# Ledger of designs, part 59: designed miniproteins, single chains

Each design is a single chain, and the fold is of that chain. pLDDT is the mean over its residues in the fold that is shown.

## One batch from the design tools (miniprotein)

Design m2040
Fold by ESMFold2-Fast:
Structure m2040 (fold): chain A 60 residues (1-60)
Amino acid sequence: MMSVREMAEGVLRKAQEEGRDLRTMSLAETREIVMEVSGEKEVSDERALAVHAEALRLAE
């Protein structure tokens, strides 16, 4: 199972690749990228929020 940290690193890379500003991404957009990166069919709001927060921390 991918950790929140691994998912966050994936989200950050994908956002940079697509020219997305991580700080302006919605929770729904973050969830879609987490699903793509992890291959998981469903991602909870809590998990998507945690990954988004960690990705913002990594982008500092």
Scores: mean pLDDT 79

Design m2041
Fold by ESMFold2-Fast:
Structure m2041 (fold): chain A 113 residues (1-113)
Amino acid sequence: SDEELEEKLKEAEELVEEALKSKDPLEKALLLGEALRLVADAAKSVLSPEEQKELEELMEKTAKELEEKVRNKDMDGFVETVIEALRKIAELAEPRHPELAKAIRKLAEKLEK
């Protein structure tokens, strides 16, 4: 439902804001990872089966990259990877749900501070 989608986006925004306030790299990584998961779940609900497969492949690749950034203690690279993933999810959502794509891009913009 639109209500569930809006709730997931609001929760993702709150997690992003909390991550930006955190000085602990592991806490920041956990919060941003959860925010990205919520955004992906919201996007999945508006996508076709073919687009859902593209999202699943993107999320698998992103998870591996994020694990590498945590292992290497590269928090700048971790944040950049999350921003890139959010922008790609927004591109997938744009044709079917422009307002969702716009909301996701705003989250990416908050992380580019």
Scores: mean pLDDT 88

Design m2042
Fold by ESMFold2-Fast:
Structure m2042 (fold): chain A 100 residues (1-100)
Amino acid sequence: MYFEKAKEHAREALRAVEEGNLEEAAEHLAKAIEYLAKAIGDEDLRDEMLAKLLEIRHDASDEKLGELIRDMARAILEAKDAKEGAEAVKKLLDEAMAEL
């Protein structure tokens, strides 16, 4: 249930980024992260990932934020399970933070 909701929000994030609505895309990605964390039962990881996403939203260019949202949404959609999706998203967030 929760992993399917994460994928649903990942699809909506991709749609929003294609439409140029980065605010809506980031909101859907935040919801996807919340559902990934619920699926694996890790609230600490949820809080860490959401805090990193918030910092990236403040400091990154619109182009870099759009690329990151696409990459994270794609990683969630291509993941076999919630754990793989969460690990891929965390890696992408860590890489983006290093480029700020």
Scores: mean pLDDT 87

Design m2043
Fold by ESMFold2-Fast:
Structure m2043 (fold): chain A 88 residues (1-88)
Amino acid sequence: ISSLISAGIEAAEEGKYDNAKKLFQEALEIAQKEGDKDAEAEILNNLGNVAFWQGNYLSAKKLYQEALKLKPDFAEAKINLKLVEQLE
């Protein structure tokens, strides 16, 4: 999982958003099968970041909300959600 998350982040930073989404979705499936809610929340936050960078603010907002539903104390997702809500 950790290697897939790292690879997804690197792909996103390089502007390879389709590759990033594929890597994050693969990591998400593994996290869900293992019941790893912490990893699931982190991956959802990263998918939200990709959606945000693509200009899909509604998708980004939903993904950040899902991450916070799994981890209400997830500071990064809270900051990102607040930021995307201000763009409305």
Scores: mean pLDDT 83

Design m2044
Fold by ESMFold2-Fast:
Formats: structure tokens, sequence, C-alpha cells
Structure m2044 (fold): chain A 88 residues (1-88)
């Protein structure tokens, strides 16, 4: 079992949120990382594969998030999510 550090950066037009989580996992495991954006009152979930020991993996995804009080999908804000996974 290795120490896996997951850093998730969420960038929207309202700002940037960074969340760091440490878990115990094996290379090749699938881990789930969640980040809460308080400006949009939304939780972003990212699924990632643990790289080999001593390696770093970086993934980028785009999510549509609803602004507070909005129910119209046309008012969604794009969130760019970058996840960096490091195994030590």
Amino acid sequence: TYTVTVTTTVTTKYGTTVTTTTVQAEPGDVITSTTYDSALNNTITVRSVVPAQGQTATETQIFGLMPPGETDPAKMVDATVTTTITVT
C-alpha cells in the first residue's frame, strides 16, 4: 500500500479552488476525488487511476456547473478541473 496524494484544481469564472487529499492505494487502483466549490454550491467528482510508485499523473476535464439559484441549463458555467496524482 502506497501513499497517494491527489490535488484537484477547479477553475471557473468565479475563481479557483484547490483541494488536496491523501489516500492509501495500489498502482492501478481507481480512486474518486471530490471537490466542493462554495461559489457555485456544487460538488465536482473526478475518477482517476493511480500511477506507478514515484510517478505523477495529470488529468484535465471540463464540467458544467449551475450558478446558485439557477435551474436553466443554458446558464451553466464551465469548470475546468485539473487533477494531479502523486504516489510516494
Scores: mean pLDDT 75

Design m2045
Fold by ESMFold2-Fast:
Structure m2045 (fold): chain A 105 residues (1-105)
Amino acid sequence: SVDKAIAEIRELGKKVIAKVDSLDIPQEKKNQAMMIVALATQELIKLFEEMVKQGKSKEEMIEAAERWVEGLKNNLIDLAPEKKEEIEEMAEEAIKKVREIIEET
């Protein structure tokens, strides 16, 4: 269901926030990164709801979500370039999970 997918996207956002909080970076950067992830999660949920309302295919929704995660990845790398490798790994895991969520909807 759409409600289940939204709940799973929200849960994914919380897991990404927890991973950001575990990074060895200054607390001010952690706070900014966690806020960026929280806002991006809400925007992704709104995008998903709108695409479902428009009758978009699962493939179109996956493509849009993957592009969204790439944008988030770039914003986080700009904030903490010293953690580029860890951020890229988090983005790959997030893309994989978003794909699973949409495919199971």
Scores: mean pLDDT 86

Design m2046
Fold by ESMFold2-Fast:
Structure m2046 (fold): chain A 76 residues (1-76)
Amino acid sequence: SEEERLKAIEEIFKIRDEIIKAYNDPSLTKEEQIKILEEHRKKVEELRKKYSDDPEVVTLADLLLAFIDRKIEELK
């Protein structure tokens, strides 16, 4: 449904904001940051699978996954 689709997009943006917050949190260790990013990555992959037939949701999820993967690599 359109309502479920819009909620998926909202969830992707919430996950993005949480990742940015964790990445910029000076109280977290690199290991804690990586763990949080990996947990959020799994949530994004789940949304991508659930809405795999929606090109807008898939595009937003793929962009966020690429962003997460880059940030994890930067922390290693």
Scores: mean pLDDT 88

Design m2047
Fold by ESMFold2-Fast:
Structure m2047 (fold): chain A 72 residues (1-72)
Amino acid sequence: MKEAIEVEAELALTLMQVSIALLAGDKEEAAKILEEGIAYLRKVAATTTDPEAQAVAQQGVEILTKLLEEIK
């Protein structure tokens, strides 16, 4: 559960930071945050042995990738 909690926290922080950047009108900053978040979550999904952490990471990659497509 420790790794799953860390992944959930990182996903929540990433979404919050993206929201702040978008509210500021800074699409470049938002895209940067999304790219960094996606890279982190992909690494977790590929390397974790915790099925809960893997599921959260995979869901997060999907969410962040769709957001990145929308703000291009």
Scores: mean pLDDT 83

Design m2048
Fold by ESMFold2-Fast:
Structure m2048 (fold): chain A 85 residues (1-85)
Amino acid sequence: LKKKVEEFRKRAEEYLAKLKAGEITEQQVLNELITEVSEFADYLEPEKAKELLNRTRDLAKQFIEGKISVEQAVEGLLKALEEIA
């Protein structure tokens, strides 16, 4: 679990670096990271998986509504994974 969280962190940093370079969009960063979080949920107990997916959905909604930045959404996803892992 700790190794997978570290791999997710490195992946998130890579996507944010590509975003800063203008190679991908904020929407693409969020979509890729949400896909990876959903894959992590498959390895969790059902209640933990549900909580992770609910937090992920809430963060995605806040980003789409313009309430938080993509960097804040990514940080929120990392915190959710660290709390559950």
Scores: mean pLDDT 81

Design m2049
Fold by ESMFold2-Fast:
Structure m2049 (fold): chain A 90 residues (1-90)
Amino acid sequence: DLEKQEEQRRLEEEKQRFRRRVEERRRTERDVLLSESTREEVLARVDRYLSREMPDDEERRQALLDGFARSLEELNRTSAVPPTRLDGRP
């Protein structure tokens, strides 16, 4: 069936394009994704923990949160992959 073959080919091409976009996004935006999503979740958990352990020390809680934010940014920086082109140019 020609129509089924055409649909399967189109689906496979879309899957391949989607996979390439995901891989490119991970390579170009890996640092942003790690920094933003992980930082927000970690900082929220740390804030809840610190509010229980140090309820009267708001300055220290903020300093520790700032420290964690810098640590996550440093991790993101060292894990960043520069956008590079693969061989395949004409």
Scores: mean pLDDT 61

Design m2050
Fold by ESMFold2-Fast:
Structure m2050 (fold): chain A 85 residues (1-85)
Amino acid sequence: SAVREAAARVAAQLEKGREALEKNKADEEMREKFEALARLLEALAAGTLTDEELREAARRIVGASDAEIEEMLRELRRALEEDRK
């Protein structure tokens, strides 16, 4: 259940990131962000996501601020920990 909530949170951020990229424009930078996105989702599914990987991915896929990254990290980390109980 926690994984579903974490995935929903990540998916929401991804959707925001995708919308922002599509709204402005995207090219090489969009590819890098989608690649970071794919790695984030893969690590999330495998339960191997580290705090640093989440921070890097959040910055790359959504251009998240430090505050937003901290909040996302806390939420995702907690959800993963609960799921791996």
Scores: mean pLDDT 61

Design m2051
Fold by ESMFold2-Fast:
Structure m2051 (fold): chain A 68 residues (1-68)
Amino acid sequence: MNTKEEAKKIAEKYFKSQGAKILSIEATDETVTVTYEQDGVVYKAVFSIEKLSEENFILAIVSFEELE
C-alpha cells in the first residue's frame, strides 16, 4: 500500500465532506498537512501518519492553527 498517497486521499475526502475549501494538501511519508478555508477562516492542520499494521494507519493531529 502507498501509505503517503492513501493518507493524502483520506485527508482530502474528509475535509471536502465537512464542506471545507482545500487550499493546499501536502504529504510526506510521516505527515499530511492540509490548509483549508471554512466560513471565511483559513486553518492549517498537520497530521502524523500512525501505522497500526502493514495495511492500516490512522491520521493523528499534531498541530492545528488558525491563520486568518
Scores: mean pLDDT 78

Design m2052
Fold by ESMFold2-Fast:
Structure m2052 (fold): chain A 82 residues (1-82)
Amino acid sequence: DKKTKEKALALAKLGQLYKLLGDEEKANEYADKAGELLSTLSEEEREEIIKEAVQFGNEASKLSEEEIKKKIKEYEEKAKKY
């Protein structure tokens, strides 16, 4: 399901963003939620989403704290839509 993949990706990206802010509790919460959805997908789909989320996190590590917080709000809205 495309919606499940998009939601899992949004949750995984949120985990990366909170990790960059040092909010380990929120980072783990979103990583767990993403992992739950990822467990319903094929191994190939899981690898694709994880790779994309990690790449996103690497790019986001160059952003200011303010920009990271703006992205968090964006992806929280996207995750809630599914």
Scores: mean pLDDT 84

Design m2053
Fold by ESMFold2-Fast:
Structure m2053 (fold): chain A 66 residues (1-66)
Amino acid sequence: MELAEKAVEAIVAAAKAGNDEAMLGALAARDLRQLGVSPEDLRKAAERLEEAGLHAAAEAFRRAAE
């Protein structure tokens, strides 16, 4: 899903700039789930966040995937 990919890019960029990845990950995961992004796409996004070293954001996406 394109929305999940854009969210990963935005969270990575914001974390690199010193912003709170856990908060951003939690807000983005919630909003994407409400917008109907599939659990599969949320799990794929979590894997990409984890690969980038953003473990808290990745966990938020995994939780939203249920």
Scores: mean pLDDT 82

Design m2054
Fold by ESMFold2-Fast:
Structure m2054 (fold): chain A 60 residues (1-60)
Amino acid sequence: SPALSAAQRELLLQQAVREIQEGAEVTAEHVRNMARALFGKELSDAEAEELVREARRRAA
């Protein structure tokens, strides 16, 4: 089961997309840190990497 709810995942994606569009480097570690700070949730490396790929896809 995914660590994040659908709404939490979408909020993280929106934040990551905004940061990429503002010229920030968004890494899997950064996404894991955001999930901990915002939701108290721990993402696996695979989940964080999938979120980074999706955020980069949306930001392009």
Scores: mean pLDDT 86

Design m2055
Fold by ESMFold2-Fast:
Structure m2055 (fold): chain A 85 residues (1-85)
Amino acid sequence: MKEANELLLRAVEHLRAGDYEGAVETLKRLVELAEKLSDPLLAKSVLITVQDLARQLLAQVDPDSPVAKEAEEILERAKKLIEEL
């Protein structure tokens, strides 16, 4: 709800500013929040948006960078959580 919207905005702001480390940390917090949401449709919506933002981040960074590896881990975690919903 409010927390998810605030974190999504921060993730977008970090990504647009080229702060990929800050974007990754915010996306990790969004995944943790989605795991705690009681509404599976809301959780799935948040996780799909996290996947879209993580893919955008991966397009902007060196694939061998630590940030890229963290973004790939976020994508895998979000995918597994969506499959469990």
Scores: mean pLDDT 84

Design m2056
Fold by ESMFold2-Fast:
Structure m2056 (fold): chain A 77 residues (1-77)
Amino acid sequence: SSLKVKAKIVNTKTGEEFEGETTVDEAAEIISKMSGLSFKQAKGLVEALLSDDPVIRRAAEAEARKVGLELEVEKVE
């Protein structure tokens, strides 16, 4: 996906972080490398955090916390 996002990705176990403008696919790759999740799982988290449904966003944040990640992702217009 060529969709641009502003992402903040924090690994709470290691202190490693990324913050800036990127793409959905690049954010997913960073999450995958930090967490050990597959690229498909990481991309699913990014897409869920971009959902208009607050229930889906909350579930994605909770899933990220289970693997030691704190994620904030917003769409760049």
Scores: mean pLDDT 84

Design m2057
Fold by ESMFold2-Fast:
Structure m2057 (fold): chain A 67 residues (1-67)
Amino acid sequence: SAEWLFDQAVRSRDARMALELGEYYYKQKDYEKAAAGYEAAVRHGSGELKERAARNLELVKEKLKEL
């Protein structure tokens, strides 16, 4: 399930997988799951990947404030 993939990405410290999962959920308009994916990518990532995840996290946080 999607919940299983999400849980694995967060637990594995796989920042790339967490970023990709965040982007997937953002595309599905599931902003809460997108935010969690981006947060995991920021926590475990470095360099450009971390910077990209941080920028996307800010965008999704703004969308969550409107819900």
Scores: mean pLDDT 79

Design m2058
Fold by ESMFold2-Fast:
Structure m2058 (fold): chain A 72 residues (1-72)
Amino acid sequence: MDTKIKEIQELGKKSVKLANELGDSDLAKRVQDITKEAIELLKKDPNSFEADVLEGMLHLVYGVLSFVKRKQ
């Protein structure tokens, strides 16, 4: 569980940094909120389906942001 929380924290930080580098402060704020919510859900229930959904959203956002930055 702690390993998964650490991975989500790292993913969230990387996504926030990338969103800010691309000038999307609103997206950076949303990513911060999603990251925080996913971690709180995992602390309450390590098998949280809601946390799994939020983690999936973070991976999707990071993938899209990474693609956009590389294509520039």
Scores: mean pLDDT 83

Design m2059
Fold by ESMFold2-Fast:
Structure m2059 (fold): chain A 77 residues (1-77)
Amino acid sequence: SSRRGQALSAYSGAVEALDAGDQQRAIEHLERLREVSRGNPVAERHVEQGIEAVRRGDWQTARQHLNQGVSETLRSL
């Protein structure tokens, strides 16, 4: 339950940051999601790709990877 709560909290924060175009906050929340995703290689890869997309300003790709990363994380919890 706490892991699920952490994943959903990180997801909500990342969505808000992406909607605001806030690169720093988006990366912070994606890093939190990466912590929760540890041990799930598919989820970790999506979160890493989301972080790299944010770094290059590719907001659409970042959102796609965030959605896939959180879905895989929640599936494993």
Scores: mean pLDDT 88

Design m2060
Fold by ESMFold2-Fast:
Structure m2060 (fold): chain A 60 residues (1-60)
Amino acid sequence: PIPQLPKEVLLGLLELMAGSSRTVLEYIKKHRPDADPSMLEAIERGVEELERKIEELREE
């Protein structure tokens, strides 16, 4: 954990990263149907893990 960052700032950054990653993933799925499925699955798992951590942090 980064103790120097206020919780609000940390949450905002994490939410921005999760939202941006989700948008990119959806863009790739829509416009790149030939993309590597294992790569797409790895990205989706990463976004889901990040979203889970954001919810855990909100509940603290």
Scores: mean pLDDT 78

Design m2061
Fold by ESMFold2-Fast:
Structure m2061 (fold): chain A 101 residues (1-101)
Amino acid sequence: MELFKQFDVNGDGKITKEEFVKGLMTFDKDGDGNLDDEAFSVFDLDGSGVKELRELLENADLDGDGTIDLEEFLRMLEALKKNPNRVPSKEEIKSIKVSLD
């Protein structure tokens, strides 16, 4: 959730796929690394990892509006946590149940 807020520059509860990619590469400060560090450590951002990240974001965009809201973001992280060796499918992300506070 804290990572999501860092990418949500508008504070509207949504982030664009481009903002997410840019934010992850720019704000990878990992001052208090947690679940997000474990989830995203699978991506090698030396160039190849950017393709996997964009595929993940495409799969996490469940309503196809070009943005990722908090619920979609949490589903994506949970899916990555269950199998960090591959990009989770849209069906896997959609099947994840998350509880929002």
Scores: mean pLDDT 61

Design m2062
Fold by ESMFold2-Fast:
Structure m2062 (fold): chain A 89 residues (1-89)
Amino acid sequence: SSKEEYKKLAQAHLNEAKKIFESGDLSRENVEKIKELLQKAIEYGEKAEDWETVGEAYHMLSWLYHMRGDLKSAEAYHLKGTRALQKAI
């Protein structure tokens, strides 16, 4: 089904983002790639109603913004992630 296809796409994009993140190479280019992958994970996850994947992606975005000192964006993404995870329960 389309919902199952979107769920697989969401999880695939999140897993790619996690692999780059886990490499420890947080260059500007890699940070932008992670952001793009996380945005796609959120888009597909919302279509699939895969709130666990959406929540994880928002929390990873929060951490990236926190790392850059953008605490306002970090807090906003953390709240979005927490709200998404609450829907998964």
Scores: mean pLDDT 89

Design m2063
Fold by ESMFold2-Fast:
Structure m2063 (fold): chain A 95 residues (1-95)
Amino acid sequence: VQEEIQKLSLLAVKEIEELDKLAEEAKAKLGKEAEPLVKKIEEAKKEIKAQPENILKAARENPDEDLSELFEEAKKKIEEIIKEVKEEYKKLLES
């Protein structure tokens, strides 16, 4: 369980770093047209950070509970957030 929480935290850090790179790239390529996407990226980073924090809280409150389902939901949510940001960036590039 602790190892899974650590892996989820590392995944969150990696994805946040990729989002930061995407924000810088969008600013460089699109200038002021990137502002809505940059704002969306900041919200996405907050939501991604919340995933391992929520699992850690659940583990502390119920240490003997099976958290496997919560881990899978957290991973899926991070993937969905990343896909949504990338789709938004693609739409801006096609404009």
Scores: mean pLDDT 80

Design m2064
Fold by ESMFold2-Fast:
Structure m2064 (fold): chain A 93 residues (1-93)
Amino acid sequence: MEEKIKELVEEAEELEEEGKELFRKAQEAAKAGDLETAIKLYEEAIEKFERAAELYREAYELSGDEELREKLLEVEINLALTRMALSVLKLEK
């Protein structure tokens, strides 16, 4: 059980960091007016944050660890912000 929780958290942390990097790159592309690249990078960031949230949720359900609930909340906030940014960008075609 403890080993499984550790593996879930490590994978979730890697996915969260990948999502954050993709989000930063998407923001830079959007600022440069490269809307196609920005859309692709936001969509990739969303995929990473969704997977990270699933893994943190599973780890929290297995452990009851409040720190993992906080991590889940952070990832869900980043996911919501990324989805909002993508939606705004798509309105500009």
Scores: mean pLDDT 87

Design m2065
Fold by ESMFold2-Fast:
Structure m2065 (fold): chain A 90 residues (1-90)
Amino acid sequence: MEEKEKVKKEAENFLKDTQAALDEYARIARNLGYEEFAKRIEELRKQLVKEFNEVIKKGTKEDFENAKARADRTLLRTLVELQILKEKEK
């Protein structure tokens, strides 16, 4: 039981940080005039929230690690695309 509670807490903290990062990326994209990209980021955020809520509810350490790896890849890809767009505007 202690391990499941620890995993849930780590998943909640990771989700909070991930949502904050995606919200910031969407804001930057929208400010640069890339409305479609901002909407795509907002949709990815909604999908990650749904996935992590299932991990928090009934997930194992393996479920959390898999969800985290997918989220990390999504964040990295989004950050790289955003940086390319920022360079184009400057």
Scores: mean pLDDT 82

Design m2066
Fold by ESMFold2-Fast:
Structure m2066 (fold): chain A 87 residues (1-87)
Amino acid sequence: MPSIEELLEEIKKIIEEAAKTFDEDERKRILKGTENFIKTVKELYEKKDTEGLKLMLDILKAEAKELLPEEKYKRIEELIRQIEKLA
């Protein structure tokens, strides 16, 4: 089973790859938001804050659905499902 760090890194890579199609300012905004999100999720997981973790993962699902192509969104949804199993 992959670690939470490995699952979060995969999510980051998917978003970074998708962000390559965006202009420079939008790409910087998305990448900064993704970095902050990963930090928050990791902190919530370390604290065993299951409710906070669930809320943050639901926010990521909603944002990914709006920003990403369906194929990339489905991959992120699967990675989130794996993180939820670890919590």
Scores: mean pLDDT 81

Design m2067
Fold by ESMFold2-Fast:
Structure m2067 (fold): chain A 61 residues (1-61)
Amino acid sequence: SARVEAILAAARARLDAGEPAEVVERDTRQQLAHDPSLSAAERTAALEALGAMIAEARARA
């Protein structure tokens, strides 16, 4: 969904800017949990994509 893509793009931009992965993960998980426009399936997929993104960022640090 466009909303999931926007949230994940914002998280990616923060990681690329050098923000701590733990802060980006926490803030993005909170945003996904409190976004009423997301279905349960969209939230699950977004959390999985976020987890992969954070793991990749940590591996590069």
Scores: mean pLDDT 85

Design m2068
Fold by ESMFold2-Fast:
Parts: sequence; structure tokens; C-alpha cells
Structure m2068 (fold): chain A 65 residues (1-65)
Amino acid sequence: TRVRITATTHPIVNLVTGEVFEPGEEIEGDVARIRVNEETGIGSVELADGRILLFDESGVTIEEL
């Protein structure tokens, strides 16, 4: 499934490259895996191209495309 992930109030970090996406920036990709820690709200998206994005679910929007 292809998604768009938008940083709204919290940055998104690419754990593979260390690249940071600031509030207002967006990332698109095909999802291989999504994990969210329900106690902390911290999640990760593994994209089919090998990117692993770390986010805070309170500060991002994830939309299916």
C-alpha cells in the first residue's frame, strides 16, 4: 500500500540515513511494515525501498494513496 506521511508538529527521522523531515514536510512510499508502541505513541514505517522512518503518532498524519 502506498502512503503519504506528513510531519505536522513533530519531525520524522530516517533511521537508515539520519535524514530529518521537519514539520510541514511529507514523504511518500510503499509500506512494507508499520509498528506503533501504544504506550509511547512512537512508531516506525518500513518502506519497500528500504527506508525506515521514525515518528511520533501525535505529530504526524499517515494517508493511504
Scores: mean pLDDT 84

Design m2069
Fold by ESMFold2-Fast:
Structure m2069 (fold): chain A 70 residues (1-70)
Amino acid sequence: SMEDILKKIKEREKRLEHLRKLQSEVNEAATKADEDFKKNPEEGLKKMQEVGKTALPKLIEERRRYGLEE
């Protein structure tokens, strides 16, 4: 009973760390794309669209697996 609870806690901690890492990667990519948009709107928009097609869907899927997204 107690050992099962401890295992579940460790699994959830590992998953939360993975979520935080994905969130950080999305935030960094989005910030970079926004900076590029300020220098060249067309190029920056393409980079923002790329984040939306790659990093962001991965984050949304992981959040959904946790019941944090619809």
Scores: mean pLDDT 79

Design m2070
Fold by ESMFold2-Fast:
Structure m2070 (fold): chain A 74 residues (1-74)
Amino acid sequence: SSEETFAALQAETAARIDEILAQLEAGKLSREEAVARLRELRDETLARMEAAGLPAEQIEAFDLAMQAEIARVE
């Protein structure tokens, strides 16, 4: 279902965000590098959601949430 696909992509993306933030906290990434990786992750995940045929409203909601997370790191 679209709900299952959305939930799976959200969970995978959350795990990758946690990894990026852990590397930032450990000093392995600069803030600029972490922001760049989060932006790349956002673009990749949005493309995967579109390819999976998820509703535009769900994709837009995810995009807004990702932009907010990126802004918090900046």
Scores: mean pLDDT 87

Design m2071
Fold by ESMFold2-Fast:
Structure m2071 (fold): chain A 84 residues (1-84)
Amino acid sequence: MLSEAEQLLIDGTIEAVDSNGDGVITRSEFRGLLNGLLGRTLSDEEVEALLKRADKDGDGVLSYEELRKLLTELLREQRARELA
């Protein structure tokens, strides 16, 4: 499970990349966040696939809630793979 420190890191990273402070994350901000949080450079295709996974309303932007859920799942999946 993700620690409280990891949740705070996710929340702080989301706020840092939301450059206009409107509570909505664009594709470009989303890519930067994922690269920073996961510690690797994602391809355009990987970013698009993850965006589609998180963006359930199909408007091309993510809310803080949608993004926090996706990032929590990704970090949890990464940890599970490290233990396998």
Scores: mean pLDDT 70

Design m2072
Fold by ESMFold2-Fast:
Order: sequence, then structure tokens, then C-alpha cells
Structure m2072 (fold): chain A 87 residues (1-87)
Amino acid sequence: PVLLPESPENELILRILELGSEAAKLLAEKAPPEEIAEVLAEILRLIGELTGKSEKGEEYAKKVLEKKEDLEEAEEITYKAAEELLA
């Protein structure tokens, strides 16, 4: 089944999936950590919007960007944040 952007929620879901694929490509290509961190931060903002937790999404996005020089920490923050936003 193909998910179409027929609603604001579907549009957010598709964009989150697109950014997730982009992050995976950047990791495989060994892109600079700051580029990866920017994509991860945007994913968290969109998950926050999707779940009605926009303020939490923005807080976590900011934390990821503060750790853009430390990819391991940025990834850990992103994983934990996504888990909390989706709960």
C-alpha cells in the first residue's frame, strides 16, 4: 500500500520517512556529523508535531543540534527523544 499526502498527518508521516531514509544515506556515505544531526533534529520536530508534543520535539531537536560535533551522543539523544515522543 502507498501512503499518499491526502492529509496534514499523512504529509508529516511521509516527510518523517523521507528524512529517515536521508539520514540512513548520510550515515552510509559517512557525511559530516553536523549534516546528520540537522536531519535528525528535523525528524524530531516533525514527530513532535505528529504526536501533539511540538514543544518536546523542539527541545530535543535543540539538544541534538547542540551535540552536532558528537554523532554518537546526537544519535542517542535522537533515539531516546523519538521513543518518548512516540510513547
Scores: mean pLDDT 78

Design m2073
Fold by ESMFold2-Fast:
Structure m2073 (fold): chain A 100 residues (1-100)
Amino acid sequence: SKKELRREVILVGAGATVLLMHYFISEAPQELIDKVQEISDLLQRALEALKAGDLEKAKELIKKAKEQLEELKKQASPSAQKSIEKSIELLEKAIEELEK
């Protein structure tokens, strides 16, 4: 795979997850809002690490965000669970690209 395509897949995956979480936060109970904000912070830090060329740090932060999304899914409504599952898939794809 081309390095440009690899970086693009990672950025799209992380960015799309941030956008999905931002949409979810408007309807979430306060306890879930706090978790969404924490996940968003982790993903923003992952994007900063990617911009700096620190792929190992980006991978670490993306994995941590995925783990927190899996915990959030357990507390979410059925409709929100589908959005969270899609976010998890996008982050898994980003991790796979980072491991190439």
Scores: mean pLDDT 71

Design m2074
Fold by ESMFold2-Fast:
Order: sequence, then C-alpha cells, then structure tokens
Structure m2074 (fold): chain A 80 residues (1-80)
Amino acid sequence: TRALIEEMVENTLRLARELEEEYPDDEKIRKLVEEARELARRALEETDPAEAARLAIEAEALVSLAIMDVWVKKKEKELA
C-alpha cells in the first residue's frame, strides 16, 4: 500500500513538472500544480493508509483538471 501511494505520488509529480515546463506562464496551471504538490506531500506524510490514498487520489485529480484546462484553452483558441 505504501509503495503504491509512493508510485501514485511520483506519477503525479512527474505530470506536474511536465505541465509547468510546457505552460510556465499559466497562472491557473501553476495554482493547480501547487495544490497537487501540497496534497502529494501530505499523502507521503500521512500514517493512515486510507487517508494517504485519498490525498494521493486528490493530488492526481488536480493534475487531471490542469490537463483538462489546457485542452479547453486550446479549443477556445481554435474557435476564436
């Protein structure tokens, strides 16, 4: 369980880094990535496995939301 949480956090942090590298000036992306990193950090510090898993899932969800925001912005530019 701990190893799976660590793997989830590593994947989340990797995606967060990729988003920051590609969109360094996007304020909304930066905010979502910062929130995801904080949740990931809390997941690694949490001693209750169920709560740690919940925090890791929330961190992953925020990164997914950032990816969706990028997709929406690209579509809005195509329609403008």
Scores: mean pLDDT 82

